# Designed miniproteins, single chains, continued (4): the designs that were tried, part 93

Each design is a single chain, and the fold is of that chain. pLDDT is the mean over its residues in the fold that is shown.

## One batch from the design tools (miniprotein)

Design m15207
Fold by ESMFold2-Fast:
Structure m15207 (fold): chain A 70 residues (1-70)
Amino acid sequence: MKEKIEEAMKYLTPEQQEVAREALEAIDAGDKRGALEAMYKLASLANQSTDPKEKKALLEIIRIVREALA
């Protein structure tokens, strides 16, 4: 799970990578609220992105975070 998020982060800008890292830290700490907050930030970044690769990577990370919280 964490490895898949880290792999997807390679397609992100540094600013987007920081939000993805927040999601990883929240999952590692068992902080469901923090993970959900990071997921909403990632969704906002995906909606703002004009790069198809960035958008795909952001949506993939969101999917992985949702599966981790289920």
Scores: mean pLDDT 81

Design m15208
Fold by ESMFold2-Fast:
Structure m15208 (fold): chain A 97 residues (1-97)
Amino acid sequence: RREEAIRHLERAVDLFEEALKVAEQEGAPPEAISAIRGALGTVRDALEAAKQGRPEAYTLLVAAMILASAALNFAPEKARKLIEEAIDHVRRAGELL
């Protein structure tokens, strides 16, 4: 339900934040860092929209998944695993919204 969707989005934010730190520490290409930042920002917007019951939450989740999928093409293995886990949480949140 909405509260469970919010918990999944909060977990996704934490995972994208960790992925960004790992990518920056491992010297990932600028395209990977930009894509992870974009996904993180969009998931944060989706989380806020979901907390407020705004209809754009789902559209923001779809945008975040697209940006995160792009980041997988450039991300180092450790960051990639975190992004894959974050995408799973975003998907689960979408099923509950």
Scores: mean pLDDT 83

Design m15209
Fold by ESMFold2-Fast:
Structure m15209 (fold): chain A 71 residues (1-71)
Amino acid sequence: ELSEDSKKALEYLKLGIEKAEQGDYLSAVTYFGEARRYAEEALKKGDPGAEEILKQVDENLRQVAEALNAK
């Protein structure tokens, strides 16, 4: 079972992906930042699911940063 912090991280990850798909990269970065914060808190509390969530957040942040810098 996922902790509440991991569930929050997944919700913000989902919102960030939706904004990135809309081309709203600034909002996407903001939501991915919140997802990362919750995933890090879940990881510190020993939620094993948080490691994979944090990895997904970091990969999505990297992709958005590349898209922003490719202008």
Scores: mean pLDDT 82

Design m15210
Fold by ESMFold2-Fast:
Structure m15210 (fold): chain A 64 residues (1-64)
Amino acid sequence: SSVEAELQRRLAELDEENRRRNRELLEEARRNNWSPVELFKGLADVVGEYVDRRIALRKEAAAA
């Protein structure tokens, strides 16, 4: 269906965005000499946002 095709496209875009965000976070951590705790918190935040956005996209598709 068009809904499933749109969901798959948006999930693929989100995956690409998440890869970019992870690279940017690691570059920032290296540049700013982050502690292991700061790096872990940053990574946890990015992962949490990614998971929440995937869930939101799937719920939106199910409601359509």
Scores: mean pLDDT 85

Design m15211
Fold by ESMFold2-Fast:
Structure m15211 (fold): chain A 68 residues (1-68)
Amino acid sequence: MPSIAEIVERLLGTSVATLKRLLAELLRHRSPEEVVALLVGYARRFLNLSDEEAELLARALREIIASI
């Protein structure tokens, strides 16, 4: 299994540190599940992620949110 950092960098083209900052801001007004659904939905629509890549991203996002 790829690491969380590899998943984030490969699928979103950004660092875990940058994503943590974005997630912290989104979590001010949304639940963790809402933030995951929002970002996965955005990535599926604009980055053409497969169902498998979307599930992998959702898992990575949940683990990162748990670390915030």
Scores: mean pLDDT 82

Design m15212
Fold by ESMFold2-Fast:
Structure m15212 (fold): chain A 73 residues (1-73)
Amino acid sequence: ALEERALEAYRAAPEATRRAFLNEASRALGEGESNLESIARGLEAGSRVAEEQGDTELSRRLRELAEELRAAA
C-alpha cells in the first residue's frame, strides 16, 4: 500500500529527514487533517530537508510519493 511505502521511505531516511516528517505529520494531524494528507505533508517536509542536505534523489522520491498519496485520496 502507499502508506507502507511512505513508512519504508521514512525508516530508510536520515535522522533530520525523519524528524521533519514526524513533526509536520503530527502537526497536520493535530490540525484535523486526514491521515493521507498528514503523511503527504510529512513527506514534503522531509523532501525539503533532503534537498537542503544535497540529497536531490531522496528529495525527488519523497515528493513523488507525496503526490501519489494525494492522487490516491
Scores: mean pLDDT 81

Design m15213
Fold by ESMFold2-Fast:
Order: C-alpha cells, then sequence, then structure tokens
Structure m15213 (fold): chain A 93 residues (1-93)
C-alpha cells in the first residue's frame, strides 16, 4: 500500500541517519542508556506501547534540560523503532 511504501522509505532514512549518528555517538548517562536499552527491547518484541512510553520519557528528559546530542540520538532510535514496528504490523502478503 501507499502507507507501507512511505513507512519503508521513512525507515530507510531513519536507519541512514542512525548510522551517521553512530559515527559520533554521544556518551550516554545511566538514564539515557536505560532508555536506549528499553527502546531496543521494545523494537525486538514489536511492542509499540513500550516504544511510545520510552518516547514520552525522552521528551521529559529534554524538558529537564538533558544533553541535546543524547536526546537527538535517543529520539532517532525511538523513531526508527516506531517505524520498524508499524511496517511489520502492515506487512500483509
Amino acid sequence: SEEERKREEMLAKLEALLEEAEKDRPLLDERSRELLERALEAERNLDLERVEEVGEEVEELARKGADERSINYLAAVVARAYAAIRLAEEERA
């Protein structure tokens, strides 16, 4: 479908952005590492609700003045996880 195609294109773009970000990955504090691990686990489990919860916590860290590089990295990870799960849900052969 058109929605599946757009999601595939978005996922490819997000993966390219994450590859670029990984070349200069910020040193994450304990809380940021916890959120990263939770996002990766949620993606592996196709748990969209958990990805959304992590996204909300990343947004809260941004509001509290956390490091911009760390927040941008975590936001990209969450966005990629969300796109990957949504694509998997919509793959109907």
Scores: mean pLDDT 76

Design m15214
Fold by ESMFold2-Fast:
Structure m15214 (fold): chain A 70 residues (1-70)
Amino acid sequence: MKVLSEEERKEALEALKSKDPETRLKAVAELGQNPELTEEEIEALRELAEKDPSTHVRIAAAMTLKEHGY
């Protein structure tokens, strides 16, 4: 499985702020493919898991955090 580059990780972090829930969901999945999450990525995923208007995005973010031990 291909690990994201630093540029791809930055793009995924920006995509988490998209108005489109499908774009946010894809970004969560892309970040979740990394074996380790950065502090910034963990905080962004926590905000989505708690506050995102889409239930599907909240669940995906929470599951991604759980898989990484958060």
Scores: mean pLDDT 81

Design m15215
Fold by ESMFold2-Fast:
Structure m15215 (fold): chain A 65 residues (1-65)
Amino acid sequence: MPGEMMILSAAYTTSKRTNISMSFGYKVAKKVFDQAQQNSIDLSNTQFRDLSIKEAKEILKKLKE
């Protein structure tokens, strides 16, 4: 189960890699965390980071359509 520091770390990496604000990166990382908890999925730090980046890119793509 990722703690607050893991969510903040994923948010920071997502923000920098997708060129979005830290607050938006935090919301995306928290959404991924909440979905993993609901589905009883145990994510590594790397998997959580990569899924947060993927989710941010998918949201940005939909907003630019």
Scores: mean pLDDT 77

Design m15216
Fold by ESMFold2-Fast:
Structure m15216 (fold): chain A 60 residues (1-60)
Amino acid sequence: SQELLDRGIAAGRRLAEALGGDVAAMEAFARRAIQYYLSQSEELARQFVAAMERQLEAAE
């Protein structure tokens, strides 16, 4: 879903910013990973996005 894609990209971008990483590379990775999981199962995509959001909470 577009919501999961938007949430995952936002979380990936913020994670890269918090860790001093490459924001563009993380955004591209997150987009590809979420699109892959969405092609398999929306539930897997949701779990992946939730995991990214948990890592962001731990990094902040």
Scores: mean pLDDT 81

Design m15217
Fold by ESMFold2-Fast:
Structure m15217 (fold): chain A 66 residues (1-66)
Amino acid sequence: GPALAKGAKEAGAKLKPVIEALKRAHPDTTVELRQVDETTVEITVTTPEGTRVFVADLSTGKVTEL
C-alpha cells in the first residue's frame, strides 16, 4: 500500500548513497537483497574488504547496519 511504498522509498534514499560510495571505492562490490518478512528487507553488501549487512524496515523507512 502507499505507506509501504513511502517506507521503501525512504529506505532506498538512505541506502543509495552508501551503496554508491562503496561501489565508487570498490568497483567489484556486490549487493544481495533478501526479504525477511512483508515489511523487512536484509541487504548484504560484499566488498573485497568485507561484508556489510543492513536491515530496512519498509513500514518506517528505518535502516540499521548490523
Scores: mean pLDDT 79

Design m15218
Fold by ESMFold2-Fast:
Structure m15218 (fold): chain A 100 residues (1-100)
Amino acid sequence: MKEEVIELLKKALEYLEKARQLDPGNPAIAAALGYVTRALEAVEKGDFDKALEYVNRAIEAVDEAIQEAEKRGMPEVVEILKKARDYLEKAKQLLEKIKE
């Protein structure tokens, strides 16, 4: 399960990086990238409480990034961010399962 969480978080990073390239002025994308990176570090250290906290913060940041992209009429960025969000939700479910 730990390796599955790592792969899901890495997929989220790939989509967030694509979104950042298309929308470099969206600060919520940069925030989400930071939180996902912190979540990966926490998972690697076995700190699943901190990992879950950072994944929840990353999801919040992605939701803010989606609202900003929608406001600016960027449907391609919205689609990419929604894919990142899906991977983060899957990582959250597995982390909650690891924590009992």
Scores: mean pLDDT 88

Design m15219
Fold by ESMFold2-Fast:
Structure m15219 (fold): chain A 65 residues (1-65)
Amino acid sequence: SREVGAELLIMGEALDVGEYIRSIRFRDGVLEITLSETDPARRARAAEAAREAGKRMGIEVRVLD
């Protein structure tokens, strides 16, 4: 499904920062993720990688605090 594909794509594209992803949830057509990274620059990079992966799958990605 698109949902499973998006999760796999995000994990694959952000493997170098994948360990900073605390949780992944698909809700109301949006893929919501939470990050365990506390460094602002690293967190911004991980969020951008996830958004870019979502864009390729045609799914909106939202990063939660």
Scores: mean pLDDT 66

Design m15220
Fold by ESMFold2-Fast:
Structure m15220 (fold): chain A 88 residues (1-88)
Amino acid sequence: MLDEEEIADGVALLTAAVIKATGVPTPEQVRNAARVAKSNVDAQKRVAELIAETLKEANDPEAGEQALKVFREEGASDEAIKALEDAL
């Protein structure tokens, strides 16, 4: 089986690369990231932290609120939602 840590790192790096290329993540980009990470709690948490870091750099509080909404709608774990809230 693929190592869970390796999968989490892969998802986090891919998400970071996309966000850095586009700047402020759109609700659709956040939704796609949450869906890819959904089956792995560690991956969801890392994705949430990267999204929060990018949103903080952009100084867009509305995008942060929208990202939290999308994570809840996609059924992200409570741990991932908390990581996003704490990092925002």
Scores: mean pLDDT 66

Design m15221
Fold by ESMFold2-Fast:
Structure m15221 (fold): chain A 100 residues (1-100)
Amino acid sequence: DEVKRLVEELREAGEELIRLAREAVPSAESLIQAMEEHLEKAVEALERGDVEEARRHFELALGYAQGLALLAPPEHRERLLELTRRVRELAEKAIRAAEE
């Protein structure tokens, strides 16, 4: 199942993004939790085929991710931006696969 494979890749990339965000910006835990919550809701929406709800939650999560990257020290900022881009690409692929 293509959607299941992409969801698993999204969960892995999302968890790495959350880990890096906590390392880079530990003072922004509330923003990291908001990002995590929206990533989880986006994946749940994908699993039930609700592509509109998934897109909305991915957009919110990626907004938080970009904000966290801007708050991050320079040495972590590029890594966070690269991983945010990876999560966006996987999300777009998963949404397209779920639309069928």
Scores: mean pLDDT 87

Design m15222
Fold by ESMFold2-Fast:
Structure m15222 (fold): chain A 64 residues (1-64)
Amino acid sequence: SKEEALKKLDDTMELVEEYVSKRDLDGAIQVVKEAIAWFKENNDKALAGYFEKLLESLEKIKKK
């Protein structure tokens, strides 16, 4: 449902911010990957795409 998608978005962003604040990029990447899988299973292509772009950004930061 739309409410479940919004809750998953909020919960995921809170976890990403927590891991990034701790400088745990691996943890943040794992959370984003799990969110991408969830949004794809729930046919939310827009939010899956958003998190795929965020994943690419986090992976680029990790390589620096």
Scores: mean pLDDT 85

Design m15223
Fold by ESMFold2-Fast:
Structure m15223 (fold): chain A 81 residues (1-81)
Amino acid sequence: MLVATVTVRDAEGRVLRVDEIELPASATSVTLTVPNLAPRPVTATVTVRDAETGEVLAQSAPVTVAANSTATLTVPIPARP
């Protein structure tokens, strides 16, 4: 089983929110919607791990979510043997 972790940070790099979503081991991508209801922009990153080993399989580039806006992040997950 895979776990996708969404980390939302403010302009100073402080962690505001961490959300975790479970995915089947066969997943080839994850798409996540990140709302920002704050009057300031935030930065969101997504990390995908194997739940059994803790191995990091994929990580997104940071995405800026504008004030009072919503962003959609899509992260491809590498094929495994």
Scores: mean pLDDT 79

Design m15224
Fold by ESMFold2-Fast:
Structure m15224 (fold): chain A 87 residues (1-87)
Amino acid sequence: MRGETRRIVAENVETAARLAEQGRLELAYKIAQAAADIARNAGDERTARLAEEAAKAARDAAEGKMTPEEAAKKLREAAEEIRRMAE
């Protein structure tokens, strides 16, 4: 059960990374935040925190506080960590 939820969250955060690379930062933030909510509702606080931190990177990039490339990297790193936790 937790492993499947983590895979879904990781996939959504990876999708957010691709959107950030395309400059679609607001949508990347919304997708990553939705992924964090899925993890939180499943009781997976660690996965929720990782997805929330990644969502913050997308939001910071949308506000001009970092580049889309930096946000995409952070989103991808979070997705990889969550995926490792699923295994």
Scores: mean pLDDT 85

Design m15225
Fold by ESMFold2-Fast:
Structure m15225 (fold): chain A 82 residues (1-82)
Amino acid sequence: SMEDLELEFLGRLLALEREARAAGLSVAQVTARMNAAYEEEKARLVARLRELGYSEEEIEEAVQRMTDALAALKADAAARLA
């Protein structure tokens, strides 16, 4: 389902944030890795949602939700590393 794909997407981004933080990376380095991972995971999510027959409008809404979730993760990571 779309919800399962969104949870998988967020789970991978959360794992990457935790790994980068555990490695002692700076806020800037964590942010750069999250941005790179986001672009790769976004492309994967879009391709899978399109394969499952979701409309472009539904896909855009899902991407916006994930963009908002990533922004929240970056803010949380910045607060913890500051």
Scores: mean pLDDT 78

Design m15226
Fold by ESMFold2-Fast:
Structure m15226 (fold): chain A 85 residues (1-85)
Amino acid sequence: DLAAELAAHQARADELTKKGAEYNRKRGQVLLEGDRLAAEHPETAEEIRAQADAEVKKLGDESNKLDKEYEEHRARARALQAALA
C-alpha cells in the first residue's frame, strides 16, 4: 500500500535527521577538543589540528551520505503524497 510506503519513508527520514544531529554534535566536540589540546601543547599544535581536521572531514563525509539518503526518502515521500492526493 502506498500509504504504508509513505509512512516508512517518513520514519526513515526522521531517523536520518536524528543521526545527522549526532554527527554535527560529534564534529563540534572534535573541534573543541582539538582547539583545547592545541592550546595545551603548542609544540604539537599543528599535528593536533591536522588530526582534528581529518576527523571532522570523515564525520562530514558520513553526514553527507546521510543527507543524500534523507533527500531520497523526502523525494519519495513527496511523490507518494502527490500520488495519494
Scores: mean pLDDT 85

Design m15227
Fold by ESMFold2-Fast:
Structure m15227 (fold): chain A 78 residues (1-78)
Amino acid sequence: GEFDEEKLKLAKEATEKAKLYAETKDEKYREEAMKLAKEAGFTDVEVIGHLALLGDEEARKRAEELAARLRAEAEALR
């Protein structure tokens, strides 16, 4: 794949902001992480999954709700 240095930089900054949000629970860091991750080309799903892995309870809840919806959609295709 092609590596974009700017995309890599944005991804690193998004990860650092996500870690700060997980540690402080300050919504400013969450918003900054989401914005930077989207600019780097990541989806909301990928960012929510990463935050859940860092121990964010709200992100974990959203990841669980998303997983339930995806499971329901997969069952509807059968």
Scores: mean pLDDT 68

Design m15228
Fold by ESMFold2-Fast:
Order: structure tokens, then sequence, then C-alpha cells
Structure m15228 (fold): chain A 57 residues (1-57)
């Protein structure tokens, strides 16, 4: 199992990637979110997924 600190770093990296403005980086962030889905609460997952979908729109 990952520590809370490691989970927070994954979340920070995802948020940085989403805010990068780079489509390839954002698509990779989407894959990382799906691979790490079980590390997040439903609310956190839904928020990150919405941000990714908005960034790719």
Amino acid sequence: SLSKEEIEKIKENLEKAINSGNKVIILNARKDLEENKDLFSKEEYDKLKKKIDEALA
C-alpha cells in the first residue's frame, strides 16, 4: 500500500499535468488517474476526471 504522502504526491503530479496545457501530458494524466483510481475517494476521482475532461474539450 502507498503512504498518504505518496498518494498526495500522485495527486499533485496529476494536477500539474492537467494544468500543463499540453494534450499529451493531459492524456497521460488521464491514464495515471485510471491506474490509481483506488487511491482516491469517489469525490476526489470525480473532480480530477472532470478537470481532465474540461482540459481536453
Scores: mean pLDDT 83

Design m15229
Fold by ESMFold2-Fast:
Structure m15229 (fold): chain A 60 residues (1-60)
Amino acid sequence: DRVEKLKALLDSLGVKRSDAEIERITRGLSDPEAVKALLESLGISVSDEDAEKIAKKYVS
């Protein structure tokens, strides 16, 4: 489940969100720039390459 995978990722990064919020975030993640912007808003810096890998694994 896409929501469950994203929740597990955020939990590993110390971020707690409700299932409804994670579902909404997952629907908004269509490209690596959106993934990078989300992680940066949570105080997490990622490279463009890592954001692309995360997007391919969890959203695209």
Scores: mean pLDDT 68

Design m15230
Fold by ESMFold2-Fast:
Structure m15230 (fold): chain A 95 residues (1-95)
Amino acid sequence: MDPAERERAEAALAASLEPLREEILRLGEEGLRALEELLEEAKKEGDEESVEELERMRRRLEEALRRARAGDVAGQISALLLAAVALALLRERKE
């Protein structure tokens, strides 16, 4: 793929996400809180495998949010997806 075509596609995605940027960042912060709650529960249960996986997700979400705040489209998409997964996992645990 031509680098100019890729940059244009990324700019088009950024423009589409711009109206949702503040909401994406807010959802990312909610996702971080959900992961912290899940981590506390997994640690209480002694589930080392879940603790390791949740800590990995937390690090990825923190990095994605850092990139999203810098205007990185990939960071915005990653933050949205990771936050959605974190919130879904927390919801399943409470149901």
Scores: mean pLDDT 79

Design m15231
Fold by ESMFold2-Fast:
Structure m15231 (fold): chain A 93 residues (1-93)
Amino acid sequence: SMMEKLKELKQRAEALGLAEFLTEELGIELSPESKKAVEEYKKFIEEALKEGIITEEELKKIIEETKEKIKKALEEAAKKGDKEAQEALEKIK
């Protein structure tokens, strides 16, 4: 169904947002397996954009909201004394 395709698109877009946060904000190098998965997710999303199932604007919003959600979760964990979360926040400043 269309709703199932939209759910899959949202999940893959959220995974891209996480991958971008890890690589761009935290400077973490992805494993070869994760890099391959990211490229497959990008290809799936590109086909969906061509079919008009999702717009570029909607995709960017999902990615941005995902990054904000991750940052907020790290901030909350750091406030509770999670040392790994505190160290991650130091990298993104």
Scores: mean pLDDT 81

Design m15232
Fold by ESMFold2-Fast:
Structure m15232 (fold): chain A 93 residues (1-93)
Amino acid sequence: MIEDLRTALLKYAPNVSLAIAGYLAAKQLGLPDKVEVIDTDDVEEAKKAIEESDHKYLLIRAPKLSVREALEIVEYAKSLGKTAFAITKDVIV
């Protein structure tokens, strides 16, 4: 039914919209060449990598870290004038 399709779109559309918005923002700012990807399961290793990076935008892939630890990393990057996104097992921060 058409209503079932509308319900499905509303359920997934926000996530798709955020992904598209992120992609468009990255493209507009030339971010594909300015985003550093860091894979780690340690807060101090992530902080060091952020501090040593010359990039303003960072993607931290930390599937073993908690949301609290991911937030600590993101806040640290912000304190250095950088923008970090942390991907844990359950959420993106």
Scores: mean pLDDT 66

Design m15233
Fold by ESMFold2-Fast:
Structure m15233 (fold): chain A 95 residues (1-95)
Amino acid sequence: MSSQQLLDQLSDIQRRSMLEGATLDDAQEAYDLALQLIADPSTSLDDKILALEVGLNLAKQAEINAQSKGDTKAKQQAQQLRDQLEQRIAQLRAQ
């Protein structure tokens, strides 16, 4: 799959989350797409970081939504996903 196709899928998740509210599943799907972009050596560093930042924003929104619903488990899962995304962004920026 091309970098552009993965970025288009990421944009679709972001649009869906904007209309329906960001879920933990949306954040996880965005993270999985970002990992595919990172694994593709033809993807630019900027596009890899952009994909992870989209995932991070969705994870932050999912955390807030879980907190508003009192869903402690979903909140903890969103926080773990956020931590993983922040670590990967820092690793790419250190290259």
Scores: mean pLDDT 82

Design m15234
Fold by ESMFold2-Fast:
Structure m15234 (fold): chain A 57 residues (1-57)
Amino acid sequence: SMHEFEGLSSKEVGEDVYLWTGKNVDTGAENTGIMSTTSLEAQRAGFDALLAKEKAS
């Protein structure tokens, strides 16, 4: 699951929006994502935004 990470850490990058960094427990890969404390729907949108930013770089 994309939400099953160990060593999760987060930094606030906006109001109720956090950049998180963690290691996927299934694959051992390090991933970063954006999450909101308000809803799962906002967390999904954050992940999509991060992926779009990665494609732009």
Scores: mean pLDDT 52

Design m15235
Fold by ESMFold2-Fast:
Structure m15235 (fold): chain A 78 residues (1-78)
Amino acid sequence: ASQEEIDGEVRGALLLIRAAITLLTIQRSTDPEEKKKAVEEAKRIADEARRLHQEGRISPETAAAMEELAKKAEELYK
């Protein structure tokens, strides 16, 4: 494994952690404003993952996981 491969994996892991924290905020918060901000953050994370995937910097699996988490965030907000 190269340093570039490791960098991509680390970036993917950090995106997954950020997404998980965002999802947890939506699930546990009773404040509609806080939930709205968390959904917006989930969408930003998904957009970032999509760009990184297009650049070949993260795996397709990581990108797919980010899209799934963004969808779950919107479903929990509704």
Scores: mean pLDDT 76

Design m15236
Fold by ESMFold2-Fast:
Structure m15236 (fold): chain A 69 residues (1-69)
Amino acid sequence: GIEKAKELVEEALRLAREGDLGKARELAREAVTISEKAPDILMEEAMRAIAAGDRQAYEALAAVLREVS
């Protein structure tokens, strides 16, 4: 459900900040497969990341958004 998708996106953000962009993208893709709301969550978090100057987190989430949009 949506709660699991949010958990996966949060873990993806953590991994992206640690430099593991590949694993971050994989978890973000998994979130999209389990919730129709995941693209909205990814968009909100990507915009939040870039506004905060977190370019690695933004790039990881934006890559998955480009695949599903």
Scores: mean pLDDT 82

Design m15237
Fold by ESMFold2-Fast:
Structure m15237 (fold): chain A 102 residues (1-102)
Amino acid sequence: SMAEEAGRLALEAGVLAVKNSKNIKAVNLGIAGALRGIGGLFMARLGEKKGDKQLLITGARDAISGAEVALEGAKLSGNEEGIRLAERAIEVAREAVRELEA
């Protein structure tokens, strides 16, 4: 699902913000973004398995918050791939929320 993909992308962006970074603030933001991303991914998977629309929406919203934190971390670390994945995570998650709330 789009909510699951968004959570996975937020997790990956957070990991990239940490990878090879010498900036402690970027590392802390990357860890926080990755943890929120994995939380969103698990909520989305549970929502799909149970047919629970509210869990899918919660997962997508958690992916947005995780991706926004990961984006700031990736920008501080100068990781272009991390920035790209975080921006895509936000776009995919926003679309998932829009479709689920329709």
Scores: mean pLDDT 87

Design m15238
Fold by ESMFold2-Fast:
Structure m15238 (fold): chain A 84 residues (1-84)
Amino acid sequence: MNFEEIRAELRRELPAAEAALAELRADPSASEAERRAAELGLRAARLMLEENVPLEEAERIFREEALKLFDPEQLEAYRRLLAE
């Protein structure tokens, strides 16, 4: 995939990701770490779409911040998603 194809995919997925974050915010049992990680993921996607941040840099920032916020089980789930 080239950068523009990835951007087009992110534009299609962004509303669903925003809805998922809203659901997390409405769930009082969700952890603060889970909410912050989801917010960072959306921020990285928006940076790619609006500020032309390279994919590799946005992914690195997201992964580094997610490592600080997710518990080991959630981090493993994230790694599986990123591995395809």
Scores: mean pLDDT 64

Design m15239
Fold by ESMFold2-Fast:
Parts: sequence; C-alpha cells; structure tokens
Structure m15239 (fold): chain A 80 residues (1-80)
Amino acid sequence: PTDEELQAKEQALRQLLEQPALADNPLALEALGDVLKAQGKYDEALPYYDKAGVLTLKAAVLGEPLATPEQLQQVAAALA
C-alpha cells in the first residue's frame, strides 16, 4: 500500500476507536497497530498491540468472541 493509503486507514481506525463500542475492541486495536507498523511507527504501534494481545487472550480464556459481526464489518471497512 502507498503512504496515502496507510494514512487513510490510520485515520479511519482512529475514528473507529473513538467510538465507545470499539475503543476496547482487540481487532480494531490490532488493525491500527498493523497500519502503524506498516508506516514504520513501531513505538506508536506497540501500546495498541499490547492492549489487543491482553484483550484477545482474555477473550480466548473466557470463550468470548473477539468482535460482534457488526464490529468486524466496521474494522474491515476501515481497512478497505
């Protein structure tokens, strides 16, 4: 992807994470981390990966889904 595409995805994911329903969504947090990493922003990506990892592990241990179908569609749309 181009720098412009990565910047657009970063903006979309940051807007998603401003929504209370998605602020602690591990897939949205991981997606933002991935976009930041792709831009070489490793130090900025790390806290998002840390939070996503803890939430993903908790969901796995508790047998909970990582996201609702609606949340998953919103994250996928931000990455398109």
Scores: mean pLDDT 80

Design m15240
Fold by ESMFold2-Fast:
Structure m15240 (fold): chain A 66 residues (1-66)
Amino acid sequence: GAAELAAIQKEQAEQIAMGAAELKAGKAYSAEPLEMTSTKVVGRAKTESGEFLVTVDTTTGEVTVE
């Protein structure tokens, strides 16, 4: 149902944000999804190097970690 779809979308956003953070900041332990659209994922990731705001543009493939 709608609740299961929303849970899957949240998990996917968390995984995308964690993976993106790991490319630049080392091992990610958790991520809080802040925004997910068809073209963009924004999350706050906690990594071994600290906490970062992660933005993934799915149209361009650009990853920003701040």
Scores: mean pLDDT 78

Design m15241
Fold by ESMFold2-Fast:
Formats: structure tokens, sequence, C-alpha cells
Structure m15241 (fold): chain A 75 residues (1-75)
């Protein structure tokens, strides 16, 4: 469930390892596809963190964060 996954996603998005941050963004993308209404309910918690990640030094992380913000703004 999102309740079980959300704490881990929030932790992993702040990981010093860009591979872990990217994996967390990919997990979040899967949740948007599977349950967009549930993700919409936690949008205020996710958006500030995703906005910070758009400036990430890893270009794959930054690009995925921008993509997910656009998807969330559409929910």
Amino acid sequence: SLEDLLPQILEDLQSPDPAVRLAALETLEGLIERDPELVASVKPLLLPLLRKLTSDPDPAVAAKARELIARLEGL
C-alpha cells in the first residue's frame, strides 16, 4: 500500500546514492500508474521534495523528477 511504501520512498529520495534516488522516483512513477487517486492525496507531501530533486546533480534523477512533477500537476 502507499502507506507502507511512502516512508521508504521519502527516505530513498533523500539518499546520498543517485541510483537509490532514481529507483525511488521509478517506484513513485509506478504508483502514479497503478493508483493515481491515492498519489494525488499525498501530492502536498511529494511536490516540495520533487521540486528539490529537479536541481539534483545526477541528470537522470533531475529529468525524472521534472517528469513526475508534470504528471502530479495533472492529477
Scores: mean pLDDT 84

Design m15242
Fold by ESMFold2-Fast:
Structure m15242 (fold): chain A 101 residues (1-101)
Amino acid sequence: MSQEELDRGFLEFISLEVASAIRREIYEKTGRVPSDEELIEYFRANPEEFQARVRARAEELEAEGIPVSPAVRAAIDDPEALLRTTIEAIEREAALRAAGE
């Protein structure tokens, strides 16, 4: 696996963790599980909040001894690229679930 693939995988991992946390928070607040489309719409409406949460999670992991590369930090600091990567990851997971191997 290339460093670029590892960096992408790590960014996707953190982004999906934050997405799952936000989904749970919406459920706890509303009593309803948001769809993948509703969750994506929430991120598009709140890009700065999403970026801040991903950055905080990356900092937590680094404090635990997990290295965060300069490339991953740069991607987190680009809110448009971060949202695009996260949306693509959510859509890929949804497609895999729908395909049902």
Scores: mean pLDDT 81

